Designed miniproteins, single chains, continued (5). Designs and how they scored, part 1

Scores and structures below are computed, not measured.

Each design is a single chain, and the fold is of that chain. pLDDT is the mean over its residues in the fold that is shown.

## One batch from the design tools (miniprotein)

Design m16001
Fold by ESMFold2-Fast:
Structure m16001 (fold): chain A 68 residues (1-68)
Amino acid sequence: VTPLAATATRILSYLLSHPGERVSASELAERLGVSQSTASRALKLLEKGGLVESERVGKTTLYGIAEL
């Protein structure tokens, strides 16, 4: 798999294991041991796919599992 697809899978698994949690791309990058850029791109891919939703809090964007 591509690094982006692998990271997206890990992020999705993390968020599913932490229901109701909202995290930034930088926090996910730190927790998963990937670059902030990779985490941000993976989150954007998941958001476009309807699997996660984003919320702006000041300058920070937080992500969580999308409500279906």
Scores: mean pLDDT 78

Design m16002
Fold by ESMFold2-Fast:
Structure m16002 (fold): chain A 90 residues (1-90)
Amino acid sequence: SNERNGAAFAAAVLVRFLEERGVPREEALEEAERIFGVSREEIEEALRKIEELEKKQPFEEEAKKRLAEDAERVREAAREGRLEEAAREG
């Protein structure tokens, strides 16, 4: 479902955010699985899709911009300790 895919992308963003802060990838993956209720495989697949999208050409720029905006919302929620609330509310 689209909601399940959205949760996987949010979890992938959280993994990248935690790694940027020095959290080991294994610990970041476990935390993201716990918060978003998605599997490690779904998170890793979402990470690959994000990386592919970031490498795409100009008329996908709006999709890249939207992903970046959604990613920043997840990062802000993570910084403020609101991730479990955000995950429940969508």
Scores: mean pLDDT 76

Design m16003
Fold by ESMFold2-Fast:
Structure m16003 (fold): chain A 55 residues (1-55)
Amino acid sequence: YKATITRSDGTVLKGELSEEEIEEAKKRPGVEVKEEGNKITIIDKELGLKIEIEK
């Protein structure tokens, strides 16, 4: 699936994540997960990352 990773410093990385990588990211301690239809947002405040996934 298409993924956009945004760091707290404003750096943006674009790539693709597998379903397994998405599920692993959701299981990380202290992450906030929001799912709306075809979009998944994972916020990792400890690492300062926001991952936006489009299915």
Scores: mean pLDDT 79

Design m16004
Fold by ESMFold2-Fast:
Structure m16004 (fold): chain A 79 residues (1-79)
Amino acid sequence: EELERKAREASTAATKALNDGNYEEASQHYEEAARFYEELARKARERGDDVLSQIYEDGARLARQKAEEARKKFEEAKK
């Protein structure tokens, strides 16, 4: 699944950026991952796969939380 691969790649890039202390990049990559998970959830819902749709929606929510955390760390560092 190309979208699933893209979501995973975005999450991996976000983790690398976090490890490097680049919170701005990490936030952007997590936001990208969230968008891919939302698309995956929509497609799963279209074919009636409620369980998979919920999993992807949860993935999108988690990615958005991680993006917010990274954004807050960036803002704290800027003071």
Scores: mean pLDDT 83

Design m16005
Fold by ESMFold2-Fast:
Structure m16005 (fold): chain A 98 residues (1-98)
Amino acid sequence: MAEVAEEYANKILATGESISAIVEDAAETAAEASEKKEEILEIGKEAVKRIEEIAKKAAEEVLEKLPSKEEAEELLKRTIEESEKIAEEAAKKMQELM
C-alpha cells in the first residue's frame, strides 16, 4: 500500500509538471505572435500555478490516506482532468488576446 501511494504520488506530480510544460510552451508561442506578450505570459504563469497546486494537493492526499490502487488511479485521473481544463481555459484566454 505505501509503495503504491508513493508510485501514484510521483505519477500525479509528473503529470502536473508535463501539463504545466505544455501550458508554458503554448504561452511563449502565443506571446511571440501577439502585441499583448506580457498579458499572455501572465495567463500562462497563473495556469501553471493552479496546475501545480492541484497536483501537490492530490499527491499529499495519496501519501496521507494510503488509498487502494483503484482510489489512487481515480485521484490521478481527476488530477489529469482538472489540469487539462485549466490548460484549455488558459489557451482560450490567450487566443482572445491574439
Scores: mean pLDDT 83

Design m16006
Fold by ESMFold2-Fast:
Parts: C-alpha cells; structure tokens; sequence
Structure m16006 (fold): chain A 79 residues (1-79)
C-alpha cells in the first residue's frame, strides 16, 4: 500500500542519515577501513530496502532495519 511504502521510505531515510553521520565520525578519527565497511553496509541496506518497498513488506523492512543497525553499531566508534 501507499502508506506501507511511505513507512519503509521513512525507515530507509532514518538509517541512511544515521550511517552517514557514523561515516563522518569514522573519517574524522582516521578509521578508513570502518568508513569502507559502513559504505558497503549502506549500499547493501539501500538495495534490499528498495526490493522490500516494491513488495510492500513492512515486517521484512523492520527486521532488516534492526539487523543493519546492529551491524553499524559494531563498526561505529565505541562510546
């Protein structure tokens, strides 16, 4: 549905904004390998979310979002 696709688009945008902020931090800290891995995760996430959007699979999108957030957190600078 149109509402489901909007919810997926909002989730996609939130994740892409978050990973972009983590890439900026990693670049400032000179963590070049982390930057590369974060960019790869962003590209993979974006591609899979587009496929889920076409299927209007909100549950799949939510699960993908949660899984990729955990992967980004593993690569993000620890607090």
Amino acid sequence: SAQTKLEIDMMRGAFMTYVASQIVVAKKLGKEEAVKKLQELADEFDKQMEELREKSDLEGAQKLYEEYLEEVKKLAPPA
Scores: mean pLDDT 85

Design m16007
Fold by ESMFold2-Fast:
Structure m16007 (fold): chain A 80 residues (1-80)
Amino acid sequence: MEEKKKEVVEENKKAVKRDIEWMREVGADEKLIERMEELLKKAEEDKDLDNALKHLFSAEAVALGAAVLEVLRKKEEEKK
């Protein structure tokens, strides 16, 4: 269903944009943020929905790595 695929792409774009904003707020590595922005741009420019999803999933993998690192940093900070 073309409508469904379009919705999934839009939902994943929103997730990636939210993850980029979160990474900037927590001071994540600027190179990781730039990589996510590049993948998001490729997804937005690609007219093939399956290719767009591949770029978005790659960006989400980068965000997941950054989230794991942030959880580890917070655990260290909470040790008083």
Scores: mean pLDDT 77

Design m16008
Fold by ESMFold2-Fast:
Structure m16008 (fold): chain A 93 residues (1-93)
Amino acid sequence: MADLERRIAELRKEIERLQKLLDILEATSDNKKNAEIPQEEKLWAYNEALKIVKEENIKEAEKNPEQFWLYAKKAAEERLARAQAELEELEAA
């Protein structure tokens, strides 16, 4: 069905974005890899993280900036797992 194909395409795009975000977040945890990440990619990751991190966690991270990337990683992992599960169900249909 056309609606199914459209939802699959949307999920694949979301999964791709979330995987890219997680790759950057993983790299920021390694001092050597963090130094190699372009500032534009870090800014992109920050803006993407702001879209998925809960407002309450953003406020908490203002007091502890290191916590922001931890919240971002958890939010991205949870969203990725849900998107992957939905994609698998739709592809099985």
Scores: mean pLDDT 79

Design m16009
Fold by ESMFold2-Fast:
Structure m16009 (fold): chain A 66 residues (1-66)
Amino acid sequence: SSLKTKESLLKSLEEDIEQLEKLKKEIEEKLATSSGGRKLAVEILKDFGEAFKKQAEQLKKEIEKL
């Protein structure tokens, strides 16, 4: 059950990462035609994407150890 739970959580995190990458790309495209707060928003979203990737990699390693 623990393995199945980790697999489900990993899939959800991968989906969240994909959504964040899509949002980041949209903001980056808008950044090309604007300035100001959008640059900060892109930086923040990159940080969130990095955190989710690290969490997903940790879960993958935990699954492999089981």
Scores: mean pLDDT 73

Design m16010
Fold by ESMFold2-Fast:
Structure m16010 (fold): chain A 69 residues (1-69)
Amino acid sequence: SKEEFKKKVIELRKKMRDEYAKGVADAERTRQVLGPEAGKAAEKALQDRMNALSKKLREETNKLFEEYK
């Protein structure tokens, strides 16, 4: 249903937003306080996770869009 799709998309977006905001803020503060190398390491780990989540969100959205077309 449209509601199920909306809830699933909201859930994925909420998870991405939380991970992104927390991770970016943490990496930025780590960079400013502990130095660029520490910040870079934290940012790289976050990027890997974000890439995986982004790909999954895109696939899920595309699958549902095909069904609704």
Scores: mean pLDDT 78

Design m16011
Fold by ESMFold2-Fast:
Structure m16011 (fold): chain A 92 residues (1-92)
Amino acid sequence: GAAQEQAARDAREGGRAAEEGAESKDPRKATGGAIAAIGGAVSAGIAGGDKEGLERAMEGGSKAGLGAASLDGEKGREGGREAEEAGKEAAE
């Protein structure tokens, strides 16, 4: 439904923002993106019932957040991508 599609979009945009923030060493953007990615993925997962995709999205978001905190662009980028992909899968 529309709500699930919107949650998936929010997860994708959040994952992307987490990746960009980590890459540019912007902890606020990376953390905000990670939170948005997790929130969107949770909402999509609850609506779709895909627990596995939800768990992967949370792991990716956590990794992006840790990357942001340590200013590790590579780790943040990987986490952001994982959160984005897991959010897409959970929404499908």
Scores: mean pLDDT 67

Design m16012
Fold by ESMFold2-Fast:
Structure m16012 (fold): chain A 77 residues (1-77)
Amino acid sequence: SASVQQKLDQLDIEYDITVSMAMLSLTVANDQKALDELVEAEKKGMKATAEMLKKLGFTKHAKQLEEILKEKEKLKS
């Protein structure tokens, strides 16, 4: 339904913002190695991205992605 699609689109926006904020932080810190690792993880999907954020110390961002993933799974059920 349209309402389900709107919720999915909203979760995708929240995902993009969360990852972009982490990437911006790494760019400002000039941490090219961590930025490259995060970019490679993002190509592998949201779960891999959350694990990489956790490894890089972005624990709050990783937690947010885990919540987004759970909500997306509920909406696809």
Scores: mean pLDDT 84

Design m16013
Fold by ESMFold2-Fast:
Structure m16013 (fold): chain A 98 residues (1-98)
Amino acid sequence: SEIEELKRKAVILETAGKLLGIGALINVELGRLEEAEEDVRAGIELLKEAIELYKKVLELNPEDEESKERIKELEERKEKAEEYLKKGDLEGAAKALA
């Protein structure tokens, strides 16, 4: 059940990160750029936490293909969001999270 609990928590963090990406897009459209940046930064941190939970699953079960696939997708999404944020592209960063 530890693997199931880790995966459930990871899915919650992924979903929250996606919702923060959507919230950031709304804030960009409304001209709330400070709030959009806060949402993007928070979303990136939630993706990092989700990745670490999937890595813990792999410590317990190294053959878990689902966790390997999720880590790959979330790392690509995180890196893309961080790249856009570094360039000041809040809309691009938010879309990468959403």
Scores: mean pLDDT 91

Design m16014
Fold by ESMFold2-Fast:
Structure m16014 (fold): chain A 68 residues (1-68)
Amino acid sequence: GSGRILSWDGPVQAHPTTKVPVTRTLDLEGDDAFLQDVIQSLEYNGYEITGVEQLGPGRRRITYTYLA
């Protein structure tokens, strides 16, 4: 069928205050139960867990991302 464009907004541009992904790390010392409690708390607060690293005996680093 025939049609026409009535308006053209152009390519979608990022708003000047558009939130961007921010990545942070949290180092902790404790057992696996403590690690899981921290992860669940971060996820409950809307943070995305992107990594968990072993730093040493009983010590880990959690990498998480949020929009800011």
Scores: mean pLDDT 69

Design m16015
Fold by ESMFold2-Fast:
Structure m16015 (fold): chain A 100 residues (1-100)
Amino acid sequence: APKVTLSGVPAEVAAGSSITLDFTVTDAGDETYRVKLYKIDLETGKVELVGEAIVPPGTHTVTFTVSNLEAGKTYRFVATAENLKTGKLGESASATVTVV
C-alpha cells in the first residue's frame, strides 16, 4: 500500500485564512492511486471532500489550498490513497487545525 505523509499544516490559523497542505505519496509498485483530502469538523462530525488528485507510480507531492475555515472550529484533515485497479484504500495521513 502507498505511504501518505501530510506536511506544511499549521496547528492554528486565523478565521478567513487559507492553509496549504502538502502530501507526499510513496508507492513501491507500478500502480496508480487516487488521493483524496477530507476535512472533518470535529464538533459536528461533518466530512467534506476538499481535494483530489491522481498520482502515477513512484513518489509524488501534491499541494492543496484549503480556505473558508470557520472561526472557533477544529478540523481534522485526512488524506487517503485508493488503488485505482482494485478500489482498495491504502495508507492514510491526518493533521488537526484549530481556527481562532
Scores: mean pLDDT 78

Design m16016
Fold by ESMFold2-Fast:
Parts: structure tokens; C-alpha cells; sequence
Structure m16016 (fold): chain A 63 residues (1-63)
């Protein structure tokens, strides 16, 4: 399924530094890393969680 406009807007606010912090926190727990980003950036609908987790899994693979 395609991300909603809300999910895409949230992803556009995620900085490279946010990704690095989330990857460091994850240590194999991408759900915790995703909740950290949501808490830090001011919240988003829970339906965005799968898209954020996928994004972090992809980005953390390069770190």
C-alpha cells in the first residue's frame, strides 16, 4: 500500500541525524526506533508505523 500524505509529510521531516539516532537506538528493535522518531518529531498516525519501520530498516542497513 502507498503511504498517506500524512506519512509522506512526516518522512520529509526526518533528518539524517534523526536516522542515525534511531539506528543507534534500534540495536535490532526497529519498533522502538520508530516510536522514538514519532515522539521526537511530534507524532503521526499509527498507520504510518509500518512505513517508518521499513524506511529505518533500509537506512540502517547502510550504517
Amino acid sequence: AQPTAECLAFLSRVTPDDVLEACALAKGNFEKATQYLISKLGGVSQNCVPYLMSYLQEKCAGV
Scores: mean pLDDT 76

Design m16017
Fold by ESMFold2-Fast:
Structure m16017 (fold): chain A 57 residues (1-57)
Amino acid sequence: MLARMLRDTVGMGNPSVVFREGEVVEVLEDLGPDFWLVRSLATGEEGVVPKRDLEEI
């Protein structure tokens, strides 16, 4: 599943990973009600982000 970042978001548990507003990510895993594990298509970086910070495309 592809999604777009709605805002700049720092990866949970790894503050060196940052996802930018408008960035397209692939959702790799559902981590429960509030979080997704995602991979940036631009950078290849993986991180945990709140579901509210993403829009499915």
Scores: mean pLDDT 81

Design m16018
Fold by ESMFold2-Fast:
Structure m16018 (fold): chain A 81 residues (1-81)
Amino acid sequence: ALSVEELIGLKLRAIGLFLDYEWGRISEDQLLAAIRDLLRDAGLPDARIDAVLAEVRARIAAGDLAGALQVVLEALDEAAA
């Protein structure tokens, strides 16, 4: 399981990536690639990462960037449990 410090660090990384995307500093493909790396660092299996990324992409397409971030944060909480 992730330590509390590791979990906080990963959540801050996720928030920063979504802000960079919102402000046009990174593309959607760059955001999704960085989230994949983040979730791998958290120890999620590839099948779960692919499911999270599909949901993130769907929420971004719907204009729900906050909901897309929440999906990533919930996946990190699952990895810490």
Scores: mean pLDDT 90

Design m16019
Fold by ESMFold2-Fast:
Structure m16019 (fold): chain A 84 residues (1-84)
Amino acid sequence: SPSERRHTILGFMLIAAESDIDVVETAKKIPKEQKIKILETAREVVKYVIREIEEDPSAPQSLRDRAKEVEERIKEAEKKLAEE
């Protein structure tokens, strides 16, 4: 269905944000300023996904929970980077 395809696309967007977080956490040669920009981009993607989910009553709870988990991972990564 169209809704099912939309939910799949939002899920792929969360995978992309998770990949950006993984790069920030594991890359040894990326400057701190660049890592901050990567996390800012990931945050904007997650904000978009959360807004789309809020407007869609058919969005599965698993997608909502995952979006929140990714948002919390970004906050933790930002905190760790600030404490560096």
Scores: mean pLDDT 88

Design m16020
Fold by ESMFold2-Fast:
Structure m16020 (fold): chain A 104 residues (1-104)
Amino acid sequence: VEIPEDLQLDAQNLLGAAIASAEQGLREAERAGNKEAVEYLQRAIEHLEEALKKLQNKDYKGAIEHVERAIEYLEKADEILPTPSVRQAIEMAREALELVKLAL
């Protein structure tokens, strides 16, 4: 099963945007002194970075598993410290997940 190159590039760009938005959320959580939100955002970023690596290696199933984990951590962070940056990261990650699922 192969994803069209354009959709793979779009998914990679969306994961990159999700990472950038999550990193902004992490900076906001650090400024707020919210250690729990910081921990969830760090874990989300790690999973998004791993998903990007899996996607680049055409491991679509591995990429999906890591994006789903990242969304779970982003949602936990949003419950504790709702910010536009975290919500944007969730939206971008969900869109990337939908594109990667087309490979299955």
Scores: mean pLDDT 88

Design m16021
Fold by ESMFold2-Fast:
Structure m16021 (fold): chain A 78 residues (1-78)
Amino acid sequence: SQDKKIQENGLEAAELTLEMAKALKEKKEEKFRELAEEYAKKAGVELTEEDLEHIKKWIKEHEEEIKKAAEILEEMKK
């Protein structure tokens, strides 16, 4: 089912995004880089240093939304 594949890919992308946000909050630059490269590999794109900076900026600009998404994901796992 295409719906199941979209849902599974969406959950993996959400979990990677949350882990990237956590790594940035904990100032673990190398961990953030590894997670971003994994995300890009799954999306079929190559990351440049500019892409990494754009991802960092996006996460910082959406910190409250990411926090709420994390709370929703944790509730869904219960």
Scores: mean pLDDT 72

Design m16022
Fold by ESMFold2-Fast:
Structure m16022 (fold): chain A 135 residues (1-135)
Amino acid sequence: MKFSELTEEQKREAEEHLDRAMYYLAKYLETGDKSYLEQAKEHARRALEIAENDIAAKGLLELVDYLLTGDPRYGSAIVLAKYIDPDDPRVQFLLGVVYFLSGNTKLAKKYFQKALEKGDGYLKEAAERLLSLIP
């Protein structure tokens, strides 16, 4: 079902699962514990079951799959998501992660700060955790 066809409760549930997935991705990047990637994958899948065409959720799931296989070089789908909704704090967070993994700490910090401006709950905590890892 398309996001625009979802009820407000379904939209909130899908967004909460996506924010939880980003939180667990941040915990993995902080700790190196791959069990958090499995949690991120599960929540991203649940978000996509509700909102099947959510490009941010698809981008996150692909990123988690790359991290689980040991190849962190990923970013094309997340960069595409920026052109669809550049002001989405979830897209801004994922761009921050892509720049963090590529070693571009200046751009990573900028995008995590943008995610914090509009983010709440799990997304805000995820961005704050990753900002604490950047000197």
Scores: mean pLDDT 80

Design m16023
Fold by ESMFold2-Fast:
Structure m16023 (fold): chain A 68 residues (1-68)
Amino acid sequence: ITREQVESLRPDIIGLALSMGLPEEVAEEVAERTIEEFLAAPEEERNPGRLIELAFRIAEEAKRKLEA
């Protein structure tokens, strides 16, 4: 999976974060963080399942911070 392919999924990651109740600004941050973390991982760990897992984890972390 390439940076271009991951960037094409940015709207889906934002949509996921918004569906979890995060405001637009935070949803955009979640997408940016997810893409950066995913691309920073070794190529062997860069698979579609990992991208979805990271998006969920980062969104949950952001939600927890807003709840604090």
Scores: mean pLDDT 78

Design m16024
Fold by ESMFold2-Fast:
Structure m16024 (fold): chain A 89 residues (1-89)
Amino acid sequence: MPELYRPNDELAHFLNVYTGWTGETATLEEIKEMLKKIAERLRLADPADPSLYDLSNTPLGRLLGVDSLDWRDEEKLNELLKKNSTLVK
């Protein structure tokens, strides 16, 4: 079975506000897909490189504690999401 994570209150509220998510747990891949859809809606992608997001002074940047994000860097994405969620056994 894939590992399930419980988003912290801040991440869960963010996902609810921007996607309508009302779940208790999700996989890291499901959380990444929700965040990608939010970033696309908020037009955070760099026009020169659509996989690079400028998060400076954005709600998502404040939530994750970063000023930029490369969506191709799966290790860094997983690290950031693990800081904002708890692994469910």
Scores: mean pLDDT 77

Design m16025
Fold by ESMFold2-Fast:
Order: C-alpha cells, then sequence, then structure tokens
Structure m16025 (fold): chain A 116 residues (1-116)
C-alpha cells in the first residue's frame, strides 16, 4: 500500500539522518530494526494503526531534521516507544501486538545505549 511505502521511505530517511550525524553502528543497527518493525506493523495493521505509524514516523523524521542531538534522539525514541505501547494495547491482531511489544523493547534498548 501507499502508506507502507511511505513508512519504508521514512524509516530509511531516519537511518540515513542518524548515520550522517555520526551515530555509532550499534545505535544505527537498533534504529534499522525499529524501522523494519514499524513497516511490519503498517503491513498488518488496520487503517487506524497504519495512520498512527505514518504520523509517528513523520514526526520522528521532522524532529531529527531539526536536531540530531542525544536529547532529541532520546525524545524521539521515547515517543516511538509510547506509540508502540499504545498499538500493543489496542491491536486485535496478536502478531501486531507482539511486533509492537518487541518495538517498545528495542526503543528502551536504544534510549539506554544513548544515555550510556
Amino acid sequence: SAIVQQVEALGQQIVDTLRAAGYDERIIHLVEQMARLYVDIARRGDEAIQQRVLDAMQQALAALQESTSRETVIAVAERLREVAREIAAEAEDPDVRLTAEALASLADRLIRLIRS
């Protein structure tokens, strides 16, 4: 779908933005995993979940285009974690719930790694 393609493109742009900013390969790898899981959620989710993912990814990219500071990356990761938790709580599809829970865990790992 068009939304899935937009989420894929946004994920790649987020990864490219952080790589260009000089973030460590361990951080980049976690962000790539998070982007892939958001794409998986968008492919399986209903229209409401797809729009929520698209909105969250657009907001994340916009924030990172304004600043790639550690504080901004943490704030973006915290927002993406919150969206993942909301999807996990609301989704009727068990696969979407499990993917969203995994995504929230990856966001927690990313936040911890940046804070270290």
Scores: mean pLDDT 90

Design m16026
Fold by ESMFold2-Fast:
Structure m16026 (fold): chain A 62 residues (1-62)
Amino acid sequence: MSEEQVEFVSREVARAIEEVAAGADVEAVNRRLRELMTEKGVPEFVIDLAVREIEEFARELA
């Protein structure tokens, strides 16, 4: 990944975590995250890792 892609992924994951912590629907947040990262050319395995991190965070909140 480029440095810009790494920075983008980090910022969007942090934003997703904040939204889930605020009560946003995890599936909707993860769908948007996948779409945004795919648009930016982020590799699928990185997108999968990010989505898994958000799901694990949401599970710990419950």
Scores: mean pLDDT 82

Design m16027
Fold by ESMFold2-Fast:
Structure m16027 (fold): chain A 92 residues (1-92)
Amino acid sequence: MKIAADALLKAGTAKDAVERAIEQIHLFIAFSNGFGSVESFAELARWLAEFFRHHGLEDQARVAEEYARKIEQAKNLDEAIKIMLELIDSLR
């Protein structure tokens, strides 16, 4: 989580923020293969919402908050990952 947070904070612009968020989520999924949890992905989505809000991206922040709630309701890690990828697609 710390590495993902630091990279997103370096985005600087709205365009860079979205692109870096996508890159960091893919890296997080790859790195946490077999080690992630539904809760960790929900926390990542909530952090993403806060990040977008900090950069004035209110619509993206709301979408991320809604997806965080969906992730919290996921039955297993595979479902949580699918919902997170759906969030990424909605941000493009």
Scores: mean pLDDT 70

Design m16028
Fold by ESMFold2-Fast:
Structure m16028 (fold): chain A 70 residues (1-70)
Amino acid sequence: MKEEKKKFAEKAINELREWLSEQFTDEEVDEFIERFKKTVENLLKQNFSLEDIEIALRVFRAEALYRARA
């Protein structure tokens, strides 16, 4: 169970990085990934569910799309 959450978090981080790299500079990608990692670390520390991590991923993707359009 603990290992499943860690693996899911790593996959989510990698998916976000790959997706961002198609539209953003390396510097912007690193900034988004750092913030997402911090959010995921906080969620894992509080023993939140996989669903909460998925919601965070969706929120970060939506924010990135909004900024890409600016």
Scores: mean pLDDT 77

Design m16029
Fold by ESMFold2-Fast:
Structure m16029 (fold): chain A 64 residues (1-64)
Amino acid sequence: SHMDKLKQQLVDEILATLREIQRSRGLSDEEIDGALESLRTVASTLSVEELQDVLSFLKKRLAE
């Protein structure tokens, strides 16, 4: 469905943004991978609106 596709795109973008933030903070790929696996499970239960809010928050953090 359109909603499932949008949710998948938002989850992928959130994970990519979080990886960039964690990498900029000096975390290892192993530390990041564990957190991202847990986050993927949680993110799949969120609404599109909640995922958009999370992504906006993370992008703001990355820009600072």
Scores: mean pLDDT 78

Design m16030
Fold by ESMFold2-Fast:
Structure m16030 (fold): chain A 74 residues (1-74)
Amino acid sequence: MASLIAQAEALLARSDELRRLAERMREVLKEAVQLQTEYADQIRKEGEEFISRVEAEARALEDRAQALLDEAAA
């Protein structure tokens, strides 16, 4: 029980860090697009694709944490 909850909390903490990183990356991407107008579309596309992968990883960790919490509650 306690071990499963601890594992879930660790995954949720990691997910929170990844979501915070994704938000910071999105702000940096906005500035980069404004400073580099000649390649703005390419920078935006590649940046958004990478941010989406980071957010997908955060979601996977959240889903795993929920499964562990559900197991601990059973």
Scores: mean pLDDT 82

Design m16031
Fold by ESMFold2-Fast:
Structure m16031 (fold): chain A 84 residues (1-84)
Amino acid sequence: DALKQEIAAFAEELAERIEELRRLIKTGSREDVLRRVDELAAEIATRATALWTKMLGDSSRAQAEAFGQRLGDEFRREAERLME
């Protein structure tokens, strides 16, 4: 229940971040966009790691961290493609 709400909130937050990036791409410099993408990727990695840990418990911390980092890196890669 609470976990379902957290997953939904995370998905909604991601959608808002994508809208923010879309506006920044149109109005900001490439440096500003890249800086913001890096910040958002780090946020995504942190939130995904926390969410994974809640789902599986503490026994899989290394896997949770790897998952979060990978998701953040994927977001950064896709955002860079969108900019180019």
Scores: mean pLDDT 75

Design m16032
Fold by ESMFold2-Fast:
Structure m16032 (fold): chain A 94 residues (1-94)
Amino acid sequence: SVEEALEKIETFRRDLTTFLREELKVPEEEIERVEALLRELEAAVRARDKEAALAKLAELEELLAKILEDVDPELKEAVLGQLERLREVIESVP
């Protein structure tokens, strides 16, 4: 379950950063902030600190909502939907 959560975070991180960089041309500074939050989320999950992990996920959601403010609503919903699925997986960890 921790391993499953970490795999899903890594897949999301890879796909998201590629999308932000290549498709949306988001400034590198903003992408670095997203990557930093994802690394902190991953560290919290490895430490089995659910409270810290959920807090980092909430910060990431807020940052992504701002970055995706002017993006197509369907794409924004898809990205935020992935975060909701990550939350469910993290909450399921014993």
Scores: mean pLDDT 83

Design m16033
Fold by ESMFold2-Fast:
Structure m16033 (fold): chain A 91 residues (1-91)
Amino acid sequence: MTLDEILEKLEKYIEELYKKGEITEEEKKEALEELRRLRENGPSEAELRSMRFAVLLLEGSEEFIKLLEEKIKKYGGSEEAEKLLEELKKK
């Protein structure tokens, strides 16, 4: 995953948090300005690793949990799918 891909994914999640009312307009602006700074100046290796990990958690945790819940609700869940959902909700 490139820096550009990481920043685009993080920007999308910031937008989603704002749409859900979980962050304020000011918090959204500050977060987006920080991503712009990282894009212009480049992140350190530690910052890049941290951002990559955050994207994996967001993709694996929030978006995957939501998708799995929608599928279980619409089509019925297997016992395996229900167990996976419970484990993901514990994280």
Scores: mean pLDDT 69

Design m16034
Fold by ESMFold2-Fast:
Structure m16034 (fold): chain A 77 residues (1-77)
Amino acid sequence: MDYRRFLEIQLARTPSEESRERLRTGLENPEEYVERVEKTLGRKALLSEEGVFIGTEDMDRAAAEAFVRRVNAIAEA
């Protein structure tokens, strides 16, 4: 699963140093970071076919597709 790719994209977009530190820690163990997010939200991560994080299992399809479009726009830039 390509959690690392998602976290790298988020790190590039994050202006806050505190948030960057958290994402950098996540890059050392991407699976652990996703597990912590799932536990905090009380939901399972919803992933794209490429293994990129696109939300939680409670997110409807339209919201998930909108999130994927945002992530893909970042990756293509």
Scores: mean pLDDT 56

Design m16035
Fold by ESMFold2-Fast:
Structure m16035 (fold): chain A 61 residues (1-61)
Amino acid sequence: KKAEILRLTKEMMRLMGERTHLLLQARRATGKAKEEYQRKAAEVDEELKRLLAELKQLEQS
């Protein structure tokens, strides 16, 4: 359990960094490029939600 929690925490930290980068790129872009970066950031957000749910299950069990 502890090793799995550590793995999930590290993965979430990595994805948070990717999300920040994508949002910064979206802020600088226009049109289709802006939409593409926003879409990718939303995909990372969904992955983070999935990992958070997995982490909560491990902590509750």
Scores: mean pLDDT 82

